# Designed miniproteins, single chains, continued (4): the designs that were tried, part 56

Each design is a single chain, and the fold is of that chain. pLDDT is the mean over its residues in the fold that is shown.

## One batch from the design tools (miniprotein)

Design m14050
Fold by ESMFold2-Fast:
Structure m14050 (fold): chain A 94 residues (1-94)
Amino acid sequence: ELQATVDAVIAALEDVRKLVEEKSKNPELAKQAIDALDRAIEALRAGDFETARQAVNEASRILSKLDLSPEDKRELTIKLTAVHLLIVGAELLA
C-alpha cells in the first residue's frame, strides 16, 4: 500500500538522520544534511514526492562531503539509494 511505503521511507530517512547526528565530526555539514533530511520527511508527510526526491538528492550530495568512516558512508549511500527508489515507486502508485 502507498501509505506503508511512505511510512517505510520516512523510517529509513529517520535512521539516516540519527546515524549522521551520532557519527559526523563536522557539525556544520551534519546540520545541513539533517535539514535536508527533515525537508524530505516533511515533503513525504505532505504527499509532495517531487520535493521529497529533491531533498533526498540534496542530502546525498552533502553526505558525500561528511567526514564519516568508509563503512558508515557506504551504509548511508545504500540507504539513500533505497529511499530514492521507494519514492519513485510511491509516485507511480499515487
Scores: mean pLDDT 79

Design m14051
Fold by ESMFold2-Fast:
Structure m14051 (fold): chain A 80 residues (1-80)
Amino acid sequence: KKELAKRNLESARELIEVAEEKLPSIKDMSPAEQTGLLMQLMAAKVDAELAARLDPSLKEEAEELIKRAEELEKEAKELL
């Protein structure tokens, strides 16, 4: 189901972009908001993995998004 794969990939990208915008202010966030940001990055990885499984032609794009999410998660944890 190619449309579903594309939607999952787009969802992952949007979650990562939102997280990238919020990351600089993570220290000013409440603990609940900080946890929410980390959960968004986890959701982005899941969506990207699902996209690659549904459409293997998206594997490289999905892997790039997963790496971006992992880097942001590491940065977030280091800033806290």
Scores: mean pLDDT 83

Design m14052
Fold by ESMFold2-Fast:
Structure m14052 (fold): chain A 88 residues (1-88)
Amino acid sequence: SLEEDIARIEEIARQSGRPDLAYMGIGELYYEAGDYEKAAEYFEKAARLGSGREKALALRKLGEVLKQLGKYEEAEEYYREAEELLKE
């Protein structure tokens, strides 16, 4: 189940010390399930915990989800933030 998949990913992240990667994985699971609001929440958590390239990837995924929710202006802002991180 989705809840069992999420629990496994969170446990792996706790043991590995990479909660940013766990939240990325959970966001992808919700995105594939069509739950765009939950996908956005988890990609946002991933972006807050990540840095550099990983943060940029999370911000791009957040932008993709926000477009699915019709939040085009917010999506453009996150795409710009991701682009700035990738210039470094």
Scores: mean pLDDT 83

Design m14053
Fold by ESMFold2-Fast:
Structure m14053 (fold): chain A 53 residues (1-53)
Amino acid sequence: SPVAAYRAALAAGKNLLEAAQAGLRAVADRYGLDEDSDETRLLMGRELARGDP
């Protein structure tokens, strides 16, 4: 899960930017998108907004 990747990075002591990059990479891998694309950023935002436990 992209949210799990983001949370894992934060738990590992990474800063917010590094955690966001981990989440974006997970979205890109999951959906077959470029890590730096607008679509990847939009999907990561939606994953964070869902607030999966």
Scores: mean pLDDT 76

Design m14055
Fold by ESMFold2-Fast:
Structure m14055 (fold): chain A 67 residues (1-67)
Amino acid sequence: EEKVKKRREEMEKAIETYKLSDKQREIARLTFEATERILKLDEEGKWDEAEQVAAEAMRRITELRFS
């Protein structure tokens, strides 16, 4: 939990420091949130749910990339 908070803070700091575009910021945040949830579900043994989260994240990222 503490490590997850630090990772989120580092990601937000990087976004601000490198002045990413709005689209890149959304992709970075979606990737972070999906990765965090996938790792948590994997630790809980919920592999099917983790795969669903990965598929949904990939769909959303693809939509953002092609919009």
Scores: mean pLDDT 76

Design m14056
Fold by ESMFold2-Fast:
Structure m14056 (fold): chain A 105 residues (1-105)
Amino acid sequence: MVTQTPASITVKEGETATFNVTTDAEKVLSVSWYKQEPGKEKKLLIYNTNKKVEGVDDRITGSGSGNNFSLTIKNVKKEDSATYYVKVKTEDGWFESDGTTLTVE
C-alpha cells in the first residue's frame, strides 16, 4: 500500500510545497512522480527516485529511501497548481498513490 500525505495543500506563490510518501512494501526499488492537470494525461517529472525528466524545472526535486519518499517544489508558481501522484516500484509491481492536490495562491 502507498500512502501520500497530505491529500491537499495550499501554499503562497514563492513558498515551498512538500509531498510525503510512506509505503509498507518490504523492498522499494524506485519511485516516480507525476503531475496531472484536469483533462490532461499524467506527466512524468521524476524517475528512479531523484532523477529529473528533461525539461522539468530545477525547482522540483525528488528524494527519499527505504519506505519514506518526498517530492519538493521550491519557489512555487501558480502553474504548479495540479494533482501530484507517486508510483512506487517493488518486486511485486507498480503501486500508485491517491495523489495530493496542490493549490498556489
Scores: mean pLDDT 82

Design m14057
Fold by ESMFold2-Fast:
Structure m14057 (fold): chain A 75 residues (1-75)
Amino acid sequence: SKEELYNAILMYLSKEPSITTEQRMEIAKVMLESIAEGLSNEQILQKVLDTMRKLGVPEEVIKKVEEIAREVMEK
């Protein structure tokens, strides 16, 4: 579900020391706005990954977020 996707991504990001609180808040905002717009899980994930790249989040963290998100989406 979209709620499971949101919770899984944010829980992971809250424990990741290489990202800032500002970056986490922007990613959360993009996810919430995308959910409110009625976007699919795949569309939400793509917007999150694009936002992370624009914010300069390390590629290793971006890859891990995608892996976690895809596991949740396959349930």
Scores: mean pLDDT 84

Design m14058
Fold by ESMFold2-Fast:
Structure m14058 (fold): chain A 86 residues (1-86)
Amino acid sequence: DKLEYYKKNPEEYKRNVEIAREIVEELKKLGAPEETLEKLEELLAKMEVPEPSQEAVESLETIKQIAEEFNKSHPSEELKKLLEEF
């Protein structure tokens, strides 16, 4: 269970939230569609609460999936490095 894992590893959760923010900024620099960026910002907002929640965990996974799909069509070494840290 990913949520239980983050509850036991709060520093890793915090690190992954920070990586997700860096991924969104990199996607902005790479020219991701405005609609995609709006969705990503909404997902980031769900992680404003410092405690891990099921919604925050699902938001992290969704951001990762969006970034992975974008990287497949628009390869970026920086985006790849951020995804590997995640």
Scores: mean pLDDT 83

Design m14059
Fold by ESMFold2-Fast:
Structure m14059 (fold): chain A 118 residues (1-118)
Amino acid sequence: GPTLAEIEAALASAREVHETGDPAAEIRLALEGAFSEIAGAVLAAMREHNTAAATRAAARVLEVLYEAARRVLRGEISEREALELVREKLREMLAATDDPAARAVLEAGLAAVERLLA
């Protein structure tokens, strides 16, 4: 899957995306709005806790967001269906995670998804 740095780079430059017509640009567009808000919450929690476990949890969430965004861009699922899949994946990850810093990162992501689905 993509690295944290690759996903962060994809999230930064929505304006350049519209100008180039590049397929990578379309992925950045999909990561704007709802997906960008979830990524922002996850990255903020990762920075607050500043542990290896929190960093790994954030990277896993961003990989889930990137794959969901790609499926929306391909017309395979709607944005709402993608958010519901992200919610389910975050719940699965929380159920399998005992580290408190990693759980805080996952809970921040889940809270952002729940706000967007309300």
Scores: mean pLDDT 74

Design m14060
Fold by ESMFold2-Fast:
Structure m14060 (fold): chain A 60 residues (1-60)
Amino acid sequence: TAEEEVRKGEEALKQGDYAAAAYHYLRASRLYEEQGDLEKAEEARKKAFEAGKKIAAQLE
């Protein structure tokens, strides 16, 4: 579920695994979009982009 993907993203962030965190937050965003929850989808996407900035800073 979208909530399970959010939980996995949060766990990955706690472990410093920004790539896994970005992946799970993007998955959650897509699942929330499918559910029609655009607000939660946007929040999850924002969290994914924040995680992505940490792993992709050198690859502009």
Scores: mean pLDDT 76

Design m14061
Fold by ESMFold2-Fast:
Structure m14061 (fold): chain A 81 residues (1-81)
Amino acid sequence: AIDAAQAGAVVAATRHNDIKALNEASEELQKVKDLVDAGKFDEAIKRLKELYERYTKLAEQGDEVAADLARLVKIAIEKLE
């Protein structure tokens, strides 16, 4: 059994991790955009595949934001290939 204070602490920790993951994803996606804008499509695809593997592993650990990011990255790979 979890008391109300413990439940609140878990929710707060989850929100902190989600914000961190979103900020890191924003920086990585900006780097991919810079590669696409430079015409370096092969390098952009390689980076997206590395991000897909990373987010898929985090999603397996229960990171719901990483699961959504993995789906977005997969769509981007399919559009660039």
Scores: mean pLDDT 71

Design m14062
Fold by ESMFold2-Fast:
Structure m14062 (fold): chain A 65 residues (1-65)
Amino acid sequence: SELIREAEEVLKEAEEALKKDPTNAQARLAVLAARGAINAARAGDEESARIALEAGKELLEKAKK
């Protein structure tokens, strides 16, 4: 699934950001959002998966600032 692939990419980058700075709240939230997107997509809830993925992307952008 494209959604799962994109969510896994967000998860990887968010985990890398969190590893570099364990106090980065935005990176932590991006990890949770990406995991939520993967879980929703696997459950067949594409709408929730897409919402969680977009939230994860936004949080990851904030984590990189």
Scores: mean pLDDT 88

Design m14063
Fold by ESMFold2-Fast:
Structure m14063 (fold): chain A 93 residues (1-93)
Amino acid sequence: LTTEQQRDALIAMVRMAAGIAVSSSEDPEKAEIIRELADYAVELISKIKDIEKAREIMKLAIKAIFEIADAPSVEEARRIAEEAKKKIDEIAK
């Protein structure tokens, strides 16, 4: 696979995970948090030159997306999203 094809696949995986998590969520605020995190991860994956870092961002984002969906409160969901963004930023540097 070309680097571009690998990148497109990673982006598709994040978007698919977000779609599944959103469709399983009964809370519209959690759905918004999931969409925001997915969009953030996709933006960084699209810009990052290192495909292995892009893959780590994808893995972290997907894990966090499902943790947000399963969170017992919107407050905890926001905390999970914020921590995920910080870790994604560390990988991206």
Scores: mean pLDDT 88

Design m14064
Fold by ESMFold2-Fast:
Structure m14064 (fold): chain A 56 residues (1-56)
Amino acid sequence: MDEDLARLRAGLAALLEVVPPEVARALVTHQLVKDLGLPREEAERLAEEMLAELLA
């Protein structure tokens, strides 16, 4: 799980170089639900936390 989260966080950082933050967040949220089986609400929260950390 931790390695998968680190890879998704790195992917989010790469996406932020080419797409708006809202689009990058939506894509990472989808990956968290599909690849890690997280509930959508939890996936949305984690994607928001990752986005906030990367934009700080």
Scores: mean pLDDT 78

Design m14065
Fold by ESMFold2-Fast:
Structure m14065 (fold): chain A 61 residues (1-61)
Amino acid sequence: QEAEDLIAEGARRVGDALAQGNFDEARKILEETYEKLSKIDPELAKSVYTLLKRYIDEKEA
């Protein structure tokens, strides 16, 4: 499914950026993923954004 593919790609890219210590890049990818998902499913986009942002914040702490 298109939304699931966007989530999988976004999560993978965020994970890669975090593995490199690039928190700014991780947040940029999160915002790009949210924008694309919001055009398909706004509620799902909000949920995914919340989860990935929490994950990024946890890794930065």
Scores: mean pLDDT 81

Design m14066
Fold by ESMFold2-Fast:
Structure m14066 (fold): chain A 88 residues (1-88)
Amino acid sequence: SVEELAELARALARLALELARVALKVAKTKEAVIKAIAAALLAIGAEFLAELALKGDLPEEKKLELAEEAVRDALAAIELALKALALS
């Protein structure tokens, strides 16, 4: 459902933000810093899309598209944060 996908996206985005925060703290290279910041911004965007899917005054098909994009963006944010950690 839209609600389940949006809740998943929010949980994944919160994980991505925590990973990005840790990555930024331990970063020793410019590349690690850039990836950590990119991960945080993408995670914030995913949270915003998930909120729009849950609370937006939008057609159901549009809410589903937003929830699916939120999950995709949150997963990409996790990947970027892990790459930032690997560079540290």
Scores: mean pLDDT 88

Design m14068
Fold by ESMFold2-Fast:
Structure m14068 (fold): chain A 62 residues (1-62)
Amino acid sequence: GPERERAIRLARERAERMAEMLLKHHPDAKATVERVGDDTFKATVEDEKKKFEVTVSARDFL
């Protein structure tokens, strides 16, 4: 329904913002945002030394 669609959109936007913030502090890193479940997004920021993963669920917005 509309609330679920909104929650999914907000979860994706949060994952994208978190990836952008991490990239600002890691200029040589690569960022990806992927859907890993029905309502779950994973932001990954990785360089030669470190890998950062953040998982955001649409349930956080319901």
Scores: mean pLDDT 82

Design m14069
Fold by ESMFold2-Fast:
Structure m14069 (fold): chain A 55 residues (1-55)
Amino acid sequence: MDRLIEQLREELLKAKEIMSDEEFRKAAEKLLSIASTVLSPEALERLREEIERVL
């Protein structure tokens, strides 16, 4: 996983530690939305898969 995807995943994991399941889902959706502006569709799918594994 490249550095950008790893950083986004780590931020999501931090959010999961301090947020409810509902807030965590919203945070994940926001991160994916932001990532879609800087990642290719293929990289975005990889990030989505990693986030789903964290859930």
Scores: mean pLDDT 72

Design m14070
Fold by ESMFold2-Fast:
Structure m14070 (fold): chain A 62 residues (1-62)
Amino acid sequence: SKATELVKQSFKYLEQGDLETAAKLTAEAGRLARTDEEISLVLKAASKLQEAGAEDLLARAA
């Protein structure tokens, strides 16, 4: 799904240290998530961003 694709892209940017882009992609995926599996992936990405200290970027992107 598009939500799953956006989460995968978010993880790539997170690994590269681009937290702002990762947060934007995670927020967009959250708006598109419809299934339990998609929601779980979005929450996992959000958790990784919070662990990286980017919770404020996530909040601004939402």
Scores: mean pLDDT 81

Design m14071
Fold by ESMFold2-Fast:
Structure m14071 (fold): chain A 55 residues (1-55)
Amino acid sequence: VRAALEAELDASVALLAEAAKIASSKEPPSEEELKAYEEAVAAADEATRALEAAR
């Protein structure tokens, strides 16, 4: 339970950081930035599902 919660928090922080980079950019996001954001979203979804399964 604790490990799943920590993983969800880490994934959420990473997702917010990637979203902030895209939002603060004056130019269109690069493919690398979009890929990092998509991977962060997938990781956050996976961590949330793991936390729900741990209940």
Scores: mean pLDDT 74

Design m14072
Fold by ESMFold2-Fast:
Structure m14072 (fold): chain A 54 residues (1-54)
Amino acid sequence: AGTAQRRRRLRELAERFGKGSGDPEALENYLKAVDAEIAGDASKAREYFKKALE
């Protein structure tokens, strides 16, 4: 319980940090992975996490 609210907050923080990091594509893929996790789509979440790590 509470993981959905935690993930929403994490998305907002990651977006803000991404503006300073200079790697917007990796951040975008990370946010999409978090959204897929919240939606319950583990397969899509894994694909986006893989792209974020490249």
Scores: mean pLDDT 69

Design m14073
Fold by ESMFold2-Fast:
Structure m14073 (fold): chain A 81 residues (1-81)
Amino acid sequence: HLQEGRELQGRSRLEEAVEAYKEAIAANPEDAEAWYNLGWTLYLLERYEEAIEAFEKALALDPENEEAKKLLEKAKKELEK
């Protein structure tokens, strides 16, 4: 179990990761792995609408990414709440 202070610190690192993946995508917009990693990071930040867009882009580039497919379904479920 994570302490609240560690969750806040992790959140800041995840936001830094979002910026890093956005820079990677700006350099190579067809990098399916960068789109997947962006979506995963956004999902952990509970930014579900943005995570869905990133996962849909990752799946458009790599349709066999079963992890992206599962996380896309989970993110969509979170928006139904």
Scores: mean pLDDT 80

Design m14074
Fold by ESMFold2-Fast:
Structure m14074 (fold): chain A 70 residues (1-70)
Amino acid sequence: MEEIKAKIEEILEKMREAAEKGDLETVEKLIKEAEELVQEAYDEGKLTPEEVEKIREELIKIYEEALKKS
């Protein structure tokens, strides 16, 4: 449980750093990586549907911020 959530948070942090720099390529790569981890965690019962939705909303928000910085 804790390990998967920690990995997702690590990816989100890296995405925020890339977004601040306007590095869209890195943000897009990390979004794909985060989506794969989120789906895996959901399939394993480590995340609720609500948690999955919240993470996806956060991914979209970070991507929007990256677009503003680019």
Scores: mean pLDDT 80

Design m14075
Fold by ESMFold2-Fast:
Structure m14075 (fold): chain A 66 residues (1-66)
Amino acid sequence: SAEAEALLEELREALQKKPVDEERALALVRQLIPAAKEDPELRARLTFLVQNSGLESLRALWRELT
């Protein structure tokens, strides 16, 4: 959906910041999880961003909610 694409782009922006905007990234992942459960391609893209973020907090959240 357009909303999920916008949130995914905001997540990329949060992860690009120096320092990384970790609180915003966590909030955006929580918002994207319901859409990712219904869309396998969105889930794959989100999994890639989470795993490649280098943030233990995002990986922990992803394990908890999926």
Scores: mean pLDDT 82

Design m14076
Fold by ESMFold2-Fast:
Structure m14076 (fold): chain A 61 residues (1-61)
Amino acid sequence: SALQQQLEELLRIHEEDPEKYEELVERLAEEINRGFKLNDYELARRIAEMIVEIDLEIGKR
């Protein structure tokens, strides 16, 4: 889909810019922590990192 393609492009751009990549991971971690009520930011951050890495790997297909 067009939305998925845009997301993959954004992640690729963020990989070229480490500061923006870090901001993306931090925002995703905060959303995951709140959404799933984990009350564990470190766990949420690890989950966010995994999601970003999976999206990057799919984009390389």
Scores: mean pLDDT 68

Design m14077
Fold by ESMFold2-Fast:
Structure m14077 (fold): chain A 69 residues (1-69)
Amino acid sequence: GVEEAKKELEELAKKKGSEYLSKEEVLEIAEKHLSEEEVEIVKELLEKIKSEKISLEEAIKILELAASS
């Protein structure tokens, strides 16, 4: 679920030594833990971000918004 996806994002950021993730990394983690409908919302929210890099906090917010809709 979304809590497991959030934890994996936090663990990935820690392993990279960076608070920034790529859109592809966020999407891969979402696909592992969220439903197909929630993943489509994640894709739509990611497309609205102009930066190639997403902060951990923004990525977590995207997952929470997708799971709440």
Scores: mean pLDDT 82

Design m14078
Fold by ESMFold2-Fast:
Structure m14078 (fold): chain A 100 residues (1-100)
Amino acid sequence: MLSPEAQAVLEQAKIGLETMKELKEKYPDNEYVKKAIELLEELIKEIEETGKINKELWRKASEAFNKTEEALKDDEEAQKIIDEMTKKMMAVYMKMLESL
């Protein structure tokens, strides 16, 4: 069984992966979206196989998210997709805090 923290990170990583895959379909030439997908898939696999959070992969995935958001900052459709992701991730994080 995963710790509440590991489960919350896993759920957030899966939300991020689905969002980045949606962005890849709309913005296939964005290198940061592709990099974020690769990092998230690696993070998810490691958590599912070991039950441990790789903090360095999480940091790199977060950096790729920030670069994706900055690269698409003038695209209103992309920003709406990213905002929806952020709200879903926040809900997972808040649920984790209440479960401690």
Scores: mean pLDDT 82

Design m14079
Fold by ESMFold2-Fast:
Structure m14079 (fold): chain A 58 residues (1-58)
Amino acid sequence: MKKLSTREAAAQALGIPVGSLKGLSKEEIAERLAERLGISLTAARQLVDEAEAGGAKR
């Protein structure tokens, strides 16, 4: 299991430092992913959920 938080996984996908995403909610992170990757908000939420599943389930 990879132990990445939602913020760490999103930062990796966006290619930015995780510190830039600290304090953001899951919804805000999804919006950032949608904007930076040029994908729909629905697709960005799916990516966030998948990244979180890899880190949240112990």
Scores: mean pLDDT 67

Design m14080
Fold by ESMFold2-Fast:
Structure m14080 (fold): chain A 77 residues (1-77)
Amino acid sequence: TENEKKAQEYLDKGRDALNKGNYEEAKKYYEQAVSLAPDSLTAAYGYANLSVIFEREGNKEKALEWMQKALDATSKA
């Protein structure tokens, strides 16, 4: 769908931002991606990358929450 295409575009932009160390920009793009298609493999990747960013920022509790969402999205895809 159109939302799935946009979610993939945001996921790609999030990955680019993450690779450049721009964690705030990466989080915004990943949050947009998961919002557009929350129960998809694209969203599962977004949730997993959000978990990685929060872990790198030292927020272990938020990292676990996002990883749980990633596993749920993967099981529904």
Scores: mean pLDDT 83

Design m14081
Fold by ESMFold2-Fast:
Structure m14081 (fold): chain A 82 residues (1-82)
Amino acid sequence: AMKTLKVVIEDENGNKKSFTVTAETAEEAYEQVKKFIDENFKDDSKLKVTIYDENGNFLGTAEGDNKESAKEKVKELLEKIF
């Protein structure tokens, strides 16, 4: 079934951005988060990604010292959610 997630991403400088992901699979959700990270943050950015469900319940966090490591941890987190 399709899930709606609220994704909040913050960098080490206090820049915080959020968006909504709607997907049926972890893979579909990951592609949306990956694209958002790539479009909104620099390659060397230390990132903290926090994921909530549609009701605002906390599901988990993924952290990385750069975009690539953050994306890998997000993929792992999304696989646990779906």
Scores: mean pLDDT 84

Design m14082
Fold by ESMFold2-Fast:
Structure m14082 (fold): chain A 84 residues (1-84)
Amino acid sequence: KKKYEELAKSPDPNVAARGYLNLGKYYESQGKFDEAIEYYKKAAESPDPRIRVAAYVQLGNIYRKQGKYEEADKWYKKAAEVAK
């Protein structure tokens, strides 16, 4: 957790976005889905399209785990649009 918090404070937006992606995964592993979604959304603001795709896929996965299939589909579509 602390290591990812330090990454998220980086002045490099791609390093910060990797920190957010890892914090999202950490909170998801703890069952804290609302916190995980917040961090995945922050990671999705990355200028790196690879990080944005990863964040959108994780958002789709977490909404699917919550039974929010329409919301999950929207995030998967965002990932596909960035990957074009």
Scores: mean pLDDT 81

Design m14083
Fold by ESMFold2-Fast:
Structure m14083 (fold): chain A 76 residues (1-76)
Amino acid sequence: MEEEAKQDLEAARENIKKAEKALAEKTPKGLREAAAHLSAAGILIVAARINGADEEEIEKLEEERKKLIEKLDELS
């Protein structure tokens, strides 16, 4: 469970990083890729919470994801 939570958090961080990179391209394809990665990150954050991940780390990832969603909405 702890190990699964850690893997879920790392996967969520990776998806957030990929979303940020895709958004930086400011292209229609980049926006679609960012949306897909942000959706995956959301699912992984929920899985990490269920698996007992650190609430502080979860909250930090949720804040980063929220900021990128707001940026995506502004560019859409």
Scores: mean pLDDT 84

Design m14084
Fold by ESMFold2-Fast:
Structure m14084 (fold): chain A 69 residues (1-69)
Amino acid sequence: TVRLRVELIVGALLLTHGDSVSAETARAFAERALGVPVPVSTVSRILEELRKLSEEERRARIEALAAEL
């Protein structure tokens, strides 16, 4: 689904750039990458969920999402 693809992209950005990634930057990147409108509220929620995880937990979640897609 688009939601899972957004989560994969946002998670990959967070792993690559760390906690400095803003919701708007991640939203704009995901929107460009997927070619569909992405709500900032969806991205903000995903970032908040992922930021509560350790780096290892974030990586495991992103790998699981990549395998599902």
Scores: mean pLDDT 80

Design m14085
Fold by ESMFold2-Fast:
Structure m14085 (fold): chain A 61 residues (1-61)
Amino acid sequence: MDQSLAEVREGARRHGLPEEVLQALENTVRRFPTLPPQPSADARGQAAAALLAAEMAAERA
């Protein structure tokens, strides 16, 4: 399971980001491969964090 992804999403929510940003992040995370090696969970977390930052930057502008 992608615990790192869940933490990234929760971090964004704690920051008080609008749900629209969280929804965009969830959709982006879903586009990642679902059949990677389990030890690569950290890689997914990093990717999700990068996407979140990009989404925040785009929304925040």
Scores: mean pLDDT 59

Design m14086
Fold by ESMFold2-Fast:
Structure m14086 (fold): chain A 86 residues (1-86)
Amino acid sequence: SAAAEAAERDARAAAGAARAGGGAGAAGAGAAAAGAYAGAAIAGDEAAAEAALKGGTEAAKAAAAGDGEAAARAAEEAARAAREAA
């Protein structure tokens, strides 16, 4: 679906930013994970939405710890869950 594709695209962009941009990038990764959740929910896949929510929570924890790479990976996993809902 277009919503799932948009969520995946935004999550991938934020993951790149997290790897390059320190704290600002980590915040971007968290936002992308939230987008992935929304995309999965819009697509109507509750399991994918729950997986995206879990990934978003893990991204937020990693961002709070200052680990941009872990935050980026969690955002990418959330994006994958949203994409699979399409």
Scores: mean pLDDT 67

Design m14087
Fold by ESMFold2-Fast:
Structure m14087 (fold): chain A 57 residues (1-57)
Amino acid sequence: MSVAEEVRAVAEVLAQDPNATDEEIAKRAGVSVEFVRSLRAALEKAGATAQDVLDAL
């Protein structure tokens, strides 16, 4: 998968279930837990939401 496809998968899970744990998001999106944590940290630093990421892709 491309990085953009992985980012979109994580963002879609977060948009549908904002209460999901990093492990649940990783399992549902088919990515590593470390990838989810990195993306979540990047979003927090940027002040962006999961929807903002989906709109940018």
Scores: mean pLDDT 78

